Designed miniproteins, single chains. Designs and how they scored, part 29

Each design is a single chain, and the fold is of that chain. pLDDT is the mean over its residues in the fold that is shown.

## One batch from the design tools (miniprotein)

Design m981
Fold by ESMFold2-Fast:
Structure m981 (fold): chain A 84 residues (1-84)
Amino acid sequence: SHMKEEEKRKEKLEYAKDILKHLFEKLKEIIEENGLSKEQIDAIKEQYKKNLIEQLEKTLGLSEEEKEEIKKFLEVLLKELEEE
């Protein structure tokens, strides 16, 4: 059923987003506690993005479309680090 597949997609995306939010809060705490430079923060952002997308793809079996949605969500979260 198309509706069942869409619900499964939605559940996977929401689960992945919840994991990313939790890990983002921990990353933010580490940055604040250690007083990292812009260069260090930028390097961590790239490594974090790469590792998390790879881990979620392996764990949840994300399609290319689902992976792009998760990448976009992660970009929004990482942008918030630049504003705080």
Scores: mean pLDDT 75

Design m982
Fold by ESMFold2-Fast:
Structure m982 (fold): chain A 80 residues (1-80)
Amino acid sequence: SAKQKELVELMEEKLKESIKLAEKYKLSYEEIYEIIKNWADEALSRGIPVEKVKEILRKAREESKDPRIKKALEEVIEEL
């Protein structure tokens, strides 16, 4: 559906921007974890299926070179 595709694209861009800001400002692992967890909770609350949320998080993990961000993404995936 068009609404679901637009929502997924919006949430993907929100995650990408949050990760860029976390890398730029060298946020702590705990701050990064809370940002990603809150993002995942929002995506689920907006009706994005859990498997799609996990897919987006796994893609972000593969694209990131920062070990702290990779670890935070992995922990959120495991909690879903």
Scores: mean pLDDT 87

Design m983
Fold by ESMFold2-Fast:
Structure m983 (fold): chain A 63 residues (1-63)
Amino acid sequence: SDLEELIKKLYEKYGISPETFYKYLELLNNKSPEKRSQLRRIQLEIDYAKGKITREEVLKALR
């Protein structure tokens, strides 16, 4: 799934390049209804990378 690919990429690469990080920030600034789902996914991935939530919790929140 898209979420699994994004989580894997963020986790595997460890540090996010400035370019990739700014891309995520651009999504945060675009708070349209369509973009809110993407914002939620990215926030969950960040929390997962920080060890605040489990992968299962991320998947449940997006169902």
Scores: mean pLDDT 60

Design m984
Fold by ESMFold2-Fast:
Structure m984 (fold): chain A 87 residues (1-87)
Amino acid sequence: LEELAERIARLLVELARALGVEEPTTEEGARRVAELLVELALNDPAALRALVDRLRAEAAALTDPEVRALVEEIARTLEELLRAAES
């Protein structure tokens, strides 16, 4: 779970950079969001599954290929997180 949380945090930083919203605190914020997503996977996996489905649907509508690829990779990593939390 720790490795997946670190990977999610890195992807969130890359997404913030691609969107032009990266700030000095972005890495800290990304780590906190990744921790919350791990808690969601453990305590409310249905809610995280709904979030993954939403991210995939939104990614299909994105016109920036870099942003789309990052959102798709985040969704994929969150599915790995769900599987790891259930194991």
Scores: mean pLDDT 82

Design m985
Fold by ESMFold2-Fast:
Structure m985 (fold): chain A 69 residues (1-69)
Amino acid sequence: MALSNEELKKIGEVLTNELGVPAEKADKAITLAVIRSGGKPTKEDLIEGAEEVGIPPEKVEEAIEKAGV
């Protein structure tokens, strides 16, 4: 299922505020996921985008769970 802009924003907030990921890395990961998916990023696209900028997959999965997505 594709993530909405609201869901992506919430996941980004959890990554930065709760999991200590730098805001620039979180933003870059989301941007890469959006580009790869043609504007319809899945959880898998977000994980792949995050790996490209050095965010561990487990951190992204935790952020998705904490965001209530």
Scores: mean pLDDT 82

Design m986
Fold by ESMFold2-Fast:
Structure m986 (fold): chain A 64 residues (1-64)
Amino acid sequence: SPAYGAVVYDLNGKKLGRCAGATEEEAFRCGERLARELGVKEAIIKIYEGGDGEGELVSERLVK
């Protein structure tokens, strides 16, 4: 299974989608691509160790 999961939210906290990566940085990049594909201009990406939101929250990033 992937080491890190990314969950993408809008600025109101609505979950827009999920993806994953082998590293924290790859999971963030996956979340950024997903936000662009969904057409959102600003998103919050939360990264979890241990998969797609099933593990510990390790970082959070606002993308614009």
Scores: mean pLDDT 81

Design m987
Fold by ESMFold2-Fast:
Structure m987 (fold): chain A 60 residues (1-60)
Amino acid sequence: MSEEEQEEIAERLIRTGLRAAEAGVDPDSVVRAVETQLRDFGMSDELIERAVARLRERLA
């Protein structure tokens, strides 16, 4: 899977997580769900950490 494909998947999952938080889901639960899904997709720890950091910043 290309870096571009990984970034696209991460952005879609971040967007889905943000919508869940807007609907009243606990932010910590949203972060854990997105992290788990990214790991399930086989992304590197570095990309997962970067995506989770972006999600946390947008949830603040």
Scores: mean pLDDT 82

Design m988
Fold by ESMFold2-Fast:
Structure m988 (fold): chain A 90 residues (1-90)
Amino acid sequence: SILEEFKKEAEEVETVEELKEFLQKLLDYIKNNPDLPLEEQKELIDIANEAVKKLVDKYLKEKNYKEKEEVLKLKEEIGTQISEEIEKQI
């Protein structure tokens, strides 16, 4: 299933650049599937949040606060776009 594919891709995210590509792919999927059930939208958001959390935790462990802040900015930017896209469908 597409959800299993996104879960696997989320586990493979190790850099800010890879996170950006992953979140953009997820946003594009939501945009291209406007009739996506709310439960599936929620699962995709949960997958995105897990990828963000994993990368934040990694950078905190490495004491790489600059990259941690970039991850959080990316989450805010693309997370806002995801929320706006979902609101357009309701």
Scores: mean pLDDT 81

Design m989
Fold by ESMFold2-Fast:
Structure m989 (fold): chain A 66 residues (1-66)
Amino acid sequence: ASPEQIAAAGAEAARIAEEGLRNGVPLEEVRRRIRDVFLAHGVPEEEAERYAEMEVRHIERELAEA
């Protein structure tokens, strides 16, 4: 995928993650939705899974420091 596709997917993933957490969606479901967003933007499955894991870890760290 192009850097622009990855950046666009990342922005959409961040929005989905914030919305999911506000609505009490389980973290595993949020991770799956983030992966699907990267896939929809043309990121290969292996890379999409890695990006989803990174986004979820970032969210977990923010919650732990709150």
Scores: mean pLDDT 78

Design m990
Fold by ESMFold2-Fast:
Structure m990 (fold): chain A 70 residues (1-70)
Amino acid sequence: SAVSNVAALLAPFAPGPLPPGFARAVVAELRKRLPDLDLSSPAALARHAPEILVIAGEVARRMGATLRLP
């Protein structure tokens, strides 16, 4: 699923468990800002990782979560 694919992409950047609903919140933001991105494709997510990580960082800040981004 889109949520599982996004969670897998973000897992290396998480110092601990992500808050409940975090991956879903990131997916919602990606659908809003990158509507043409195929969230069901791990390869598409990998190609757009820099944009996804910026958005995930913004969502993390709003939800009080911590990511160790490059």
Scores: mean pLDDT 81

Design m991
Fold by ESMFold2-Fast:
Structure m991 (fold): chain A 112 residues (1-112)
Amino acid sequence: SEKVRELVDRVLAFLDGLIDALEEMAKTASPEAREVLQELIDRLRAIKAELEANRDTVTPEDVIKALQEVIDALREGAERARKLGHDEIAEFLERMAQTVEDLLALVKEELA
């Protein structure tokens, strides 16, 4: 479906922007915070690579699953950052998770 591919392109663009923001944040982070951010970046790049490689064959369910994996990765990153005392990083990641949840809700509505 052309609509699903257009949606994948929007998700890929969002992930690119998020990865870039996290890479910038990592440049000034402490070593412990940088490790959390780098592991999150690596997970997001893996999700992006999977969507990009399968762009022409992905189903609506695959897109929903990918967005859920992004939400889970962001929330796990936020919990790790919070445990290390990096509350500002945790709050940023929690806000990004909410943004992805809002995107997931729109995706589910568009694909219903």
Scores: mean pLDDT 88

Design m992
Fold by ESMFold2-Fast:
Structure m992 (fold): chain A 68 residues (1-68)
Amino acid sequence: SDPSLSDEEKAELNYKKGLEMYEKGNYAAASVAFDEALKHTSKEDKERIEELKKKRDEAQKLASQQHR
C-alpha cells in the first residue's frame, strides 16, 4: 500500500469524524478529530491545512465556551 494514500485516508476519516462530532455539539471531540486530520495532511496542501486549522480552532473555542 502507498503510505501517502494511508495518510490521506486517515485525514479524510478524521475530518468526517470531526464534522459528525461538531454537528452533535461534541466540540472537544471534534477539535481532537480535526487536529488528528491535520497531522495526517500533507504539509504541501496549504488550503486543506488552513481549513483544518480553522475548524479545529473553532471547535476548540466552542468547547471552551461550553465549559465556561
Scores: mean pLDDT 80

Design m993
Fold by ESMFold2-Fast:
Structure m993 (fold): chain A 94 residues (1-94)
Amino acid sequence: SLIDEIVELAEEIAKKILEANKDKPEEERQRLKETLERAIKELRELSKKLSDAELQEVKARLEKGAKSTDPLQAEAELAWVLAFMKDKVAEKEA
């Protein structure tokens, strides 16, 4: 499904972010991992409330992040997508 594709792309980005931070202290790495796992869970739930057109926009941004060789760009795309999804859901529930 489109939601499964979006979640898979977010997981690829999360792996890239974790790899970029592998030399950080263990406590920081664990906190980052937990933050990313929570973000992916939230992304899955938000995806259920969006239209197919909005999900296609999300997918396009995550594909850009996943293809990027820059972990900071990948992180920025994931953060943008989460903000976009939260804003769209808030608009629909207002």
Scores: mean pLDDT 86

Design m994
Fold by ESMFold2-Fast:
Parts: sequence; C-alpha cells; structure tokens
Structure m994 (fold): chain A 83 residues (1-83)
Amino acid sequence: KKKVALVGLSGETQPKAVELALDPNYDVTAFSGTPEEKGEQAVKNAKEYDLVVILTSEEKKEFAEELKKRIEELGQPVELVVV
C-alpha cells in the first residue's frame, strides 16, 4: 500500500478526503488542526510518506500552492487538488 499524507484546507474538501481514505491502495493519514498546523505537520513528516495530497478550495489556493512548493523543495512527491 502507498502511504499518503492528506492535508485538507477547508470543509469543502471533506468528501474528496473520505474518497481517498477509502481507497484500498492507499494507507492514508489525515492531519488535524488549523490549515497552518496541518501544513507544518505535513512539512515536518513529509519523508515518512510516499505522497502528500493537499486538498483545497479556491479561497485557500494561494496557501496550498505555497505549501506544495515547501514540500517539493524537500524532494517529496506532492499533489494539489482544488475542489
């Protein structure tokens, strides 16, 4: 199974987060707290995962893109999904 870290940045992302968590090919860990706290946890623990998935709404897209860049700079695979 692929280890996936999931960073949901708004309530609108919850259905997509549940969909990914139910995928039998993924071992999903979702971080808790504020968007800022989730982002810091994702950066700190990125190397423990095969992939980081950032789920965002349009309103938080700029924050999500900055977080993606930080994780990419660590050499870690990251995907950004806008709902």
Scores: mean pLDDT 84

Design m995
Fold by ESMFold2-Fast:
Structure m995 (fold): chain A 81 residues (1-81)
Amino acid sequence: SELREEGAARGREVGKEYKEMLVKEGMPEEEAEGAVVGAEETGERFPEWKASGKVSSKEFHERGLEIMKREVERRKKEAEK
């Protein structure tokens, strides 16, 4: 869907800003890239969540941040030996 593609593109932009912040704070780029992936996934889901009427703007923001953090943490655990 065009709306999902637009949402994903916007998500990537937001995720890139969060990634740059994490890298500046000393996180490896590979782990911080999880922020971009998580934000893209959140962006793709935005049209469906908005149409459902069950997710508030605050809840959407909280869910998006949680998804980004989860993806970053997943990658961090994969990098641990």
Scores: mean pLDDT 76

Design m996
Fold by ESMFold2-Fast:
Structure m996 (fold): chain A 80 residues (1-80)
Amino acid sequence: SLLDEFEELFGRLVDALRDPRTSAEELERQWRAFREVHARLLADPPEVPGMTPEEFRAFVEALTAGLSEEVARRLRELAE
């Protein structure tokens, strides 16, 4: 499912961010893959019990905002 793909790519991106051996190219590749699934989830939100599509979008955007900042920070470190 798209939600399973999102969870898998989220985990892989977090692992890449924590690994000091991750290259800028690999981090950018993982980030692009994550953004692609993120866009698909927002276009067609899955049914989540107790959550509206609007609440789901807000939740996913909050998670993505944090990752976006961390990816930018890590890429800056790798450029040094």
Scores: mean pLDDT 80

Design m997
Fold by ESMFold2-Fast:
Structure m997 (fold): chain A 95 residues (1-95)
Amino acid sequence: SAAAEEAARLTAEAVALLREAARLAQQHDPSRAGEIVRLLGEAATAALAGDYAGAARYVEQAAKVVRSSPLPVAEEIARLLERARELLLRAGELA
């Protein structure tokens, strides 16, 4: 269906944003990267399984870790995570 195709598109876009957020964390914040990467991996797994609410909760947990960082990159990562969360919640509304 068109709704299922749109949900899949939004999910793919969200997962790409989660991967970029994880990459930035690994490159610029190695002390927090392990926890961020773990949470975003769980979010991607949940989203691909159709658990959009679970995925959004993992993204919110990762965002809290990111917000604990004093590093300038934290603001960029937080923006990527907020966008990913919005896309995941919209995918859930269509599914």
Scores: mean pLDDT 90

Design m998
Fold by ESMFold2-Fast:
Structure m998 (fold): chain A 91 residues (1-91)
Amino acid sequence: MKKLVVHVTVNDDGTLTARVYEIVDGELKLIDKKVLGKATSFDEAVEAAINYAREALKKYGADEVYAAVTFGDKTVNIRIKDGKVEISEAS
């Protein structure tokens, strides 16, 4: 089963940077990096991360993706498998 890890960094200016990693031989290998634009709220950042994670699954032919979004003191973990999105707050 092919798994991706997506790290979305929300900067103080509201810009989003997404990095896509593949787990290869127990290591995270960076396979893509993209600026997703600017989010005006934490909820918009989470939505952008979900949309990008879905596109990454399709583009790289992966079965599952784990994503994390951190904005200030809030962290959200996102899991997408078989088209189902699960969101949990880590803080």
Scores: mean pLDDT 77

Design m999
Fold by ESMFold2-Fast:
Structure m999 (fold): chain A 97 residues (1-97)
Amino acid sequence: SPLERFRLSPEEVAAGLREIADEVEKLAKKTNNPGLKKIADLFREAAQAAERGDLETARNLVIEAMKLADKTKLSPEEKRKVIAYLTAAAIELVAAS
């Protein structure tokens, strides 16, 4: 598999998910959007799950973040950034599989 060359450890996925959580939290503070704060909290919980090696729970929490984003009122700028963060999280979780 081409992904064997780019396999991420649970610790590396946890670090990536923490960076994403921090960026979404910064966006939430900048835009004063409480829905983005809840999305950031889900990425932070996903990072904690990944750090424990629980990639299934981490994946489910990222899916929950995606579903919450779909139900959250987002500006075009917020929507574009959240899509980018969700995509990055999905790629990292696939690379760890």
Scores: mean pLDDT 87

Design m1000
Fold by ESMFold2-Fast:
Structure m1000 (fold): chain A 107 residues (1-107)
Amino acid sequence: MKERIERVIEILKSNPKLAETIKKQAEEDLKKDPNNWLAHLQLGMAYLALGKYEEAVKHFERAAELSKDDPEARAVALYGLSIAYRHLGDFEKAEKYEKEAEEVLKK
């Protein structure tokens, strides 16, 4: 799970035009449904790839909140929070969210 989100973010970092395209599409999805957890997840990943870590945190927090009944989706959002907080230098929060993601994946 964690390695997969890291790989997606790496691909988006190597292709900023793709990151901007995903961001624009997710923003349009949110205009139709502000509670679209996948659109918030996509925005979080795009903002991470574009170096906008505080914006990434906001969208990953919302994605995690909206996906509480989907353990895999929630875990991906929590790993995104961990990555974003590491970039912000908040290693304590980064570790907290990584552990929360691991706990969510326990059946």
Scores: mean pLDDT 84

Design m1001
Fold by ESMFold2-Fast:
Structure m1001 (fold): chain A 92 residues (1-92)
Amino acid sequence: SAEKKLILELTKLGFRLIAVSGEVWTVQTSSALSDDQKIARLQAALEQLDDITAEIKKIYPSLSPEDQEIAKKFLAKIGQLKADIQAQIAAL
């Protein structure tokens, strides 16, 4: 059903957000990466977060009220993570 497809898409977006969070943590904790390599990977993470945001916004009007609340929580986490990434890039 269309509803099951939307729930699956929202779930996939959640997994993508977890993966980006893991990448950011990997970059932050690395002693092996140069500053230029960290900046490049953090910029790629920002682009992935923008893509996830666009896909969430695209499906949002079609989601149930309960799934809309999940989507809002994903957007809030994305906003926090983007701010953290931008601060880290500025410090490098």
Scores: mean pLDDT 91

Design m1002
Fold by ESMFold2-Fast:
Structure m1002 (fold): chain A 99 residues (1-99)
Amino acid sequence: MSEEELAEEVETALVILSLSIAAHYSKNPDIAKALRDLAGAVPEASPEERELILKTVRAIKDGNYEEAAKYAEELSKRSTNPKVRQAAEDLAKALKKAA
């Protein structure tokens, strides 16, 4: 494994952990479920998609559900991977209902 491959594996693991922590502390069961479903899709996400996921998690942490929904919606529109797209769409819908 190259240093670049190791860095990508570590980044993927940190994104999954960030989503899992956000899901654990979410008081909204629909948001928690959508965050867990998205965590399961992260291994199939591109680096650009992982950046949008991190922006979504940061917005959730800041209590900015409107901004988080916009990032999740952007991810659902940009992703060509059906698992990432579906998880991002479900998260955007859950965030919009909670905003």
Scores: mean pLDDT 84

Design m1003
Fold by ESMFold2-Fast:
Structure m1003 (fold): chain A 78 residues (1-78)
Amino acid sequence: SPLDQLEAQMAALLAQLAAQMETASEAELQQLIKQASQQFLGLIQSTDLSPIQVTVLSLRFAGDMTQLEIDWRRRKRE
């Protein structure tokens, strides 16, 4: 389904972001998050989704991105 394809593309974006974040500085982190957010917005806007599907996917993506930033900041505190 289009939703399954988007979820797969979202997972690929998050995996790429996670890999790039392994060696990132704080300034690089902010730029990577911004770029990933823009790429995700493009995916959502290019796919015919219901408003509820847009909301659910946006919340999942935001949650996953937030977790990656929390994990990065936790590593820097150690």
Scores: mean pLDDT 85

Design m1004
Fold by ESMFold2-Fast:
Formats: C-alpha cells, sequence, structure tokens
Structure m1004 (fold): chain A 69 residues (1-69)
C-alpha cells in the first residue's frame, strides 16, 4: 500500500530523530491528497526541518501523492 511504502522510505532515508515527524507529515499529506485537500499547511511544518531532510520528505510525499491519484 502507498502509505506503508512511503513510511518505509522515511525510515530508511532519514535519521531517527526526524522519522516520527516525517511519518506524521507523510501520512497527513497522503490523506489530504486522497480527499483533494490543500497541502499548504503541511509545507509550513516542514520548514522547521533541515533542508536536506525537508527535500527527502518532499520527494517521498510527491511520489506517494502521484500513486494515490
Amino acid sequence: KVEEEAIEKVRKELPPEYQDTAISVVKEAIKRAKENKSLLDLLFKLRDLPQEVRDVVLKIIGEAVTKVK
């Protein structure tokens, strides 16, 4: 399932200290994409993460959102 695949990517590609926050954001992004809702508020939550971590999370979200549409 798309959500499980996205969570596994977060656990493999991100340091442990960012995994819980990234998993929460990824799950919410997939849920909102399925409901055709805005992701704008989620982008602001990612702003507090280091740029390298943020870029990985955004890539995972983009891949997951594309698969659920």
Scores: mean pLDDT 78

Design m1005
Fold by ESMFold2-Fast:
Structure m1005 (fold): chain A 80 residues (1-80)
Amino acid sequence: DTPVLTLKEKIERVFENALASQDPEVARAALHTVKEVVDIHPELKEYAIEVLERHLPALRQRFPDVAAEAEKLIEEMKKK
C-alpha cells in the first residue's frame, strides 16, 4: 500500500493546487480525491477533516458552492 506520509502529502498538494486554480471543478475534484483516500484509508479520516477545516475559509472565499460540499463532507466523516 501507499505509505501514509505520502498520502498526507498528496492530500495537501491536491488542496494547494485546487486553491491556486480558478476552476471550481478542480476544487470539487480535490474534495472527491480526499473522500476516496479516506474510504480506502480510514486511518486518515481525522487528518482529512483537519486539512478540510484548515482550507475551508479559503474555499468559502473562492468557491462558496465547493465550500458547502466540503462542510457536508466534514460532517459525514465526523458521524463515522
Scores: mean pLDDT 77

Design m1006
Fold by ESMFold2-Fast:
Structure m1006 (fold): chain A 84 residues (1-84)
Amino acid sequence: MKKAEELYKKHQSVIDEQIDEFLSKLDLSEEEKQALRKGYREGLKYVAYALVNKVPASQEEISNEALEIFKKTFEEELKKAKEK
């Protein structure tokens, strides 16, 4: 139980750091960078959760769900950023 929580927290931290470093090198607006960061984080969070907790789904189903989460999160965050 504790090992899965530690692995999950470590994955979130590493993903956030790597995404932030990667995005800093791209010629994108801050709004687009924030939307991508949020999308990647939520998608990868689901993949980590599904694999660690052995969710009764195929690898293909897990991948497809993660991509849907990424897409929805990215689109929603871009919309929110443009409303400011």
Scores: mean pLDDT 69

Design m1007
Fold by ESMFold2-Fast:
Structure m1007 (fold): chain A 89 residues (1-89)
Amino acid sequence: KKEELIKKGEEYRKKGMELFKQGKYEEAIRYYDKAIELYTEALGENDQKVSDALLNKARAYRKLGKLEEAKELYQKGLDRHSKYVKEKK
């Protein structure tokens, strides 16, 4: 069950990255949201895969000129990564 959620999350994240490369930033964000949801369910909100997907989402918001939303997502991704690193030390 957990491995299937991770695999599906990876597929959505990959689709989001493909859309981002095509300049389809709003569509990329939707796929990153799906990846974040699946990774959070499988791995917990502080996992590196969740923080990486949040950072991908932040980059897409920056491309759309939504700088405040991008900053919030960068901070959220960094905070979650910091908690993950602290838990694993």
Scores: mean pLDDT 81

Design m1008
Fold by ESMFold2-Fast:
Structure m1008 (fold): chain A 75 residues (1-75)
Amino acid sequence: SLETEIRQTVATMIGAYKKMAELSSEEVKKQMEEQIKKLQSQVSSALAQGVRLAQELLKKYIKEVEEKIKEMLEK
């Protein structure tokens, strides 16, 4: 189902971010954990409103989190 695909995509992205956080400084790790929590919250809220809306917003949310993580790594 579309919901399963969205949840799987988010789980994969979060897994990658967690691995990056484990290899990062304590400060960067804390900031990455905050971005992971934000992504989880945004996706859960969008899914509660509707799977189709979540699909449209998923790419935007992922891009925003990726940009923030990139900024943290490019200190």
Scores: mean pLDDT 78

Design m1009
Fold by ESMFold2-Fast:
Structure m1009 (fold): chain A 75 residues (1-75)
Amino acid sequence: VSDELVEKLAKIFMEHGIDETNAKVLARHFLDSYLAGKPIILPENRDAVAKQLGVPVSKLNKALTDAKKLADKEL
């Protein structure tokens, strides 16, 4: 809910190779989806999203797992 948590989430996405601008957008959408109990990216869309972000789908999946772990700890 805080800008600080969004910044921490964005850093996780950046650590997995996502650029700063997309990482910040993804962090906000992740937090909104997490609080709503919804997946940020449907499984069938993950390959397409990873390609648009310029990362392997394995890196996107790891980033989402690490982001969830942080959200579970902070919320």
Scores: mean pLDDT 81

Design m1010
Fold by ESMFold2-Fast:
Structure m1010 (fold): chain A 73 residues (1-73)
Amino acid sequence: SYYQALADSLEELIREGKRNNDGLLLTSGIGLGYLATHGGGAGNRMARETQDKPLEERIKIGEELVERLRKVG
Protein backbone atom coordinates (compact mmCIF):
# COMPACT_ATOMS: atom_id res chain seq x y z
CA SER A 1 0.00 0.00 0.00
CA TYR A 2 0.98 3.68 -0.27
CA TYR A 3 1.36 3.94 3.53
CA GLN A 4 3.55 0.82 3.72
CA ALA A 5 5.79 2.30 0.97
CA LEU A 6 6.03 5.58 2.94
CA ALA A 7 6.91 3.65 6.13
CA ASP A 8 9.63 1.68 4.27
CA SER A 9 11.07 4.93 2.83
CA LEU A 10 11.02 6.63 6.25
CA GLU A 11 12.84 3.64 7.82
CA GLU A 12 15.54 4.01 5.11
CA LEU A 13 15.84 7.75 5.91
CA ILE A 14 16.22 6.92 9.63
CA ARG A 15 19.04 4.45 8.82
CA GLU A 16 20.72 7.00 6.52
CA GLY A 17 20.45 9.71 9.21
CA LYS A 18 22.12 7.38 11.74
CA ARG A 19 24.86 6.44 9.22
CA ASN A 20 25.64 10.04 8.16
CA ASN A 21 24.85 11.76 11.50
CA ASP A 22 22.61 14.07 9.41
CA GLY A 23 18.89 14.63 10.06
CA LEU A 24 18.10 16.82 7.00
CA LEU A 25 16.52 14.14 4.75
CA LEU A 26 14.86 12.52 7.78
CA THR A 27 13.21 15.88 8.60
CA SER A 28 11.84 16.06 5.02
CA GLY A 29 10.55 12.46 5.29
CA ILE A 30 8.81 13.26 8.60
CA GLY A 31 7.12 16.28 6.93
CA LEU A 32 5.88 14.14 4.03
CA GLY A 33 4.61 11.42 6.38
CA TYR A 34 2.67 13.99 8.41
CA LEU A 35 1.29 15.51 5.18
CA ALA A 36 0.05 12.03 4.13
CA THR A 37 -1.53 11.23 7.55
CA HIS A 38 -2.65 14.67 8.88
CA GLY A 39 -3.02 16.91 5.80
CA GLY A 40 -1.32 19.95 4.26
CA GLY A 41 -0.42 22.27 7.14
CA ALA A 42 0.73 19.46 9.45
CA GLY A 43 3.57 18.38 7.13
CA ASN A 44 5.09 21.87 6.94
CA ARG A 45 4.61 22.51 10.68
CA MET A 46 6.22 19.20 11.68
CA ALA A 47 9.18 19.69 9.31
CA ARG A 48 9.83 23.16 10.82
CA GLU A 49 9.50 21.93 14.44
CA THR A 50 11.77 18.93 13.72
CA GLN A 51 14.55 20.98 11.98
CA ASP A 52 15.88 22.38 15.29
CA LYS A 53 15.77 19.11 17.25
CA PRO A 54 18.81 16.87 17.92
CA LEU A 55 19.19 13.87 15.59
CA GLU A 56 18.21 11.46 18.42
CA GLU A 57 14.86 13.26 18.87
CA ARG A 58 14.26 13.35 15.08
CA ILE A 59 14.89 9.59 14.94
CA LYS A 60 12.34 9.03 17.74
CA ILE A 61 9.73 11.14 15.89
CA GLY A 62 10.44 9.22 12.66
CA GLU A 63 10.13 5.83 14.39
CA GLU A 64 6.78 6.82 15.96
CA LEU A 65 5.56 7.99 12.53
CA VAL A 66 6.64 4.66 10.94
CA GLU A 67 4.43 2.85 13.51
CA ARG A 68 1.47 5.11 12.64
CA LEU A 69 1.95 4.60 8.87
CA ARG A 70 2.07 0.81 9.29
CA LYS A 71 -1.16 0.83 11.33
CA VAL A 72 -2.94 2.84 8.58
CA GLY A 73 -1.70 0.49 5.76
Scores: mean pLDDT 80

Design m1011
Fold by ESMFold2-Fast:
Structure m1011 (fold): chain A 92 residues (1-92)
Amino acid sequence: MKDASLAAGHAILGVGAEIDAELGGDKEKNKKEAEKHYEEYKKYKEETEKFREEGRKGQEERGPKDLEESLERHRRAGVGEKAEAEIERWKS
């Protein structure tokens, strides 16, 4: 969430600096500031995309692992056989 908000903020600031450059302010300074804000935006966008991908990967990888860990916990509690039977019923 924080990275997405920062990316949006830097994108808005970059657009503002571009508009100021077009309106005849200090074009060189405003262009440099816009470039800096777009680099920050790109960085936070990449971090946000990586976080989303890790979240998606975590769901894909953790789904089977969480089930296996749950089955292990049930086996330790002495109800593993009942849990395995229920899963077999769900698959059939």
Scores: mean pLDDT 56

Design m1012
Fold by ESMFold2-Fast:
Structure m1012 (fold): chain A 70 residues (1-70)
Amino acid sequence: AAALVMDAPSEETAALAAASFNAAGFPDASYRREGDRYVVTVGTPERTFDRLDEEAQAFLDAAREAAKKA
């Protein structure tokens, strides 16, 4: 099991992103503070996206955008 980590500019943005991912079908999505930043973690098979980290990020961004629009 692995996870993608995304930085968020604020806790509100991180919470919203995690909730959007949950709604989009990623029940393990959550946010946390890591030092002085906020990160959103989404469980996924890391090996599948080992070389396509940008593609994975784009997919999650699109999923969040679509879920928020729906």
Scores: mean pLDDT 61

Design m1013
Fold by ESMFold2-Fast:
Parts: sequence; C-alpha cells; structure tokens
Structure m1013 (fold): chain A 90 residues (1-90)
Amino acid sequence: SMAEAEKLLEEALERVEEKTEEIIKELEKQHNATLSEEKKQKILDNVRKRLEELFRGLEEQGGLTPAGVESAVRFTIGYGFNEIHKIIEE
C-alpha cells in the first residue's frame, strides 16, 4: 500500500539522517574542523533527496523489499560519507 511505502521511507530517512549526523561528528573530529549549520543542512538535504530517488526506483521495479530498503539505506550512507568528505576538505 502507499501507506506502507511511506512508512518504510520515513523509517529509512530517520536511519540515514541519524547515521549522517554521526559521520559528520566523526569526520569533524578526524579533520579537526567544524562544519557550519548551513553546510550540515546542505548535506542532510542532499542525502534525503538521494534516498528518495533510490526509493522511487525501488518502488517502480517492485523492489521495495527489506533487502532493497537495506541496500538503499547503505548506499545513501556511503553517498553521505563522500559528500561530507568533499565539504570538509574544502
């Protein structure tokens, strides 16, 4: 159902956002740097958008399964790591 798909997306977004914030904190520590709130928000917005795009693709392919959701979450976290790294190295 649409309600089930929406719930899965909301849960995945929460997981990705929490993990992205943890990665930001860890990379800030490793690089002895502090990201501005504007840069943090940009990262979170980009990560959210990426997950939504992956979920749309999964829904269209009938791949909105536990394995598909977990794969999308993992891929989005990796995307977030790369985005944070690029911004912190500026």
Scores: mean pLDDT 85

Design m1014
Fold by ESMFold2-Fast:
Structure m1014 (fold): chain A 92 residues (1-92)
Amino acid sequence: SMLNEAARAAKERLREEGIEARVLSADENGVLDPSDTSDSGYRKPGVPLFIITTEENVEVVKSLYPNAHIVVYDGDIEATVERVVELAREAQ
């Protein structure tokens, strides 16, 4: 999905910047990408968690993951990636 593409691009950008952060995508039901949910970094204290979802799903994702930073994907991968990087820098 495009949400998974945005999450992958954000992960790569954070890696290039040397920023420690966890990035996942959430679907219409708030289900996280299963390929990433088993990563120990998901539960690591001090590492910020970012969840990329669509505007319609924000409230569901917030209710399931209240400590995550929610980033809205509106069709622009580049803007979504920049928003994740911006928030991750602020969380350091």
Scores: mean pLDDT 75

Design m1015
Fold by ESMFold2-Fast:
Structure m1015 (fold): chain A 68 residues (1-68)
Amino acid sequence: MDPSTLFKELDVDGDGAIGQADLVAIGAPDTGVIGPAQAAVLAAYLSRFDLDGDGVLDAADVEAALTR
């Protein structure tokens, strides 16, 4: 899975940013695409691309990851 595909799946509201609300939605036990344990692992993984440490990935962060 490339960063573009991952961003598309994590950005559930389509606002061009991945925040806590998106992670809660995908990690919901009843309606989420992945379980809460997997959502926590993804959140930890995504934090390595969040250089300003605010817990949000925007389109610029994803484009930086897509470059090479």
Scores: mean pLDDT 58

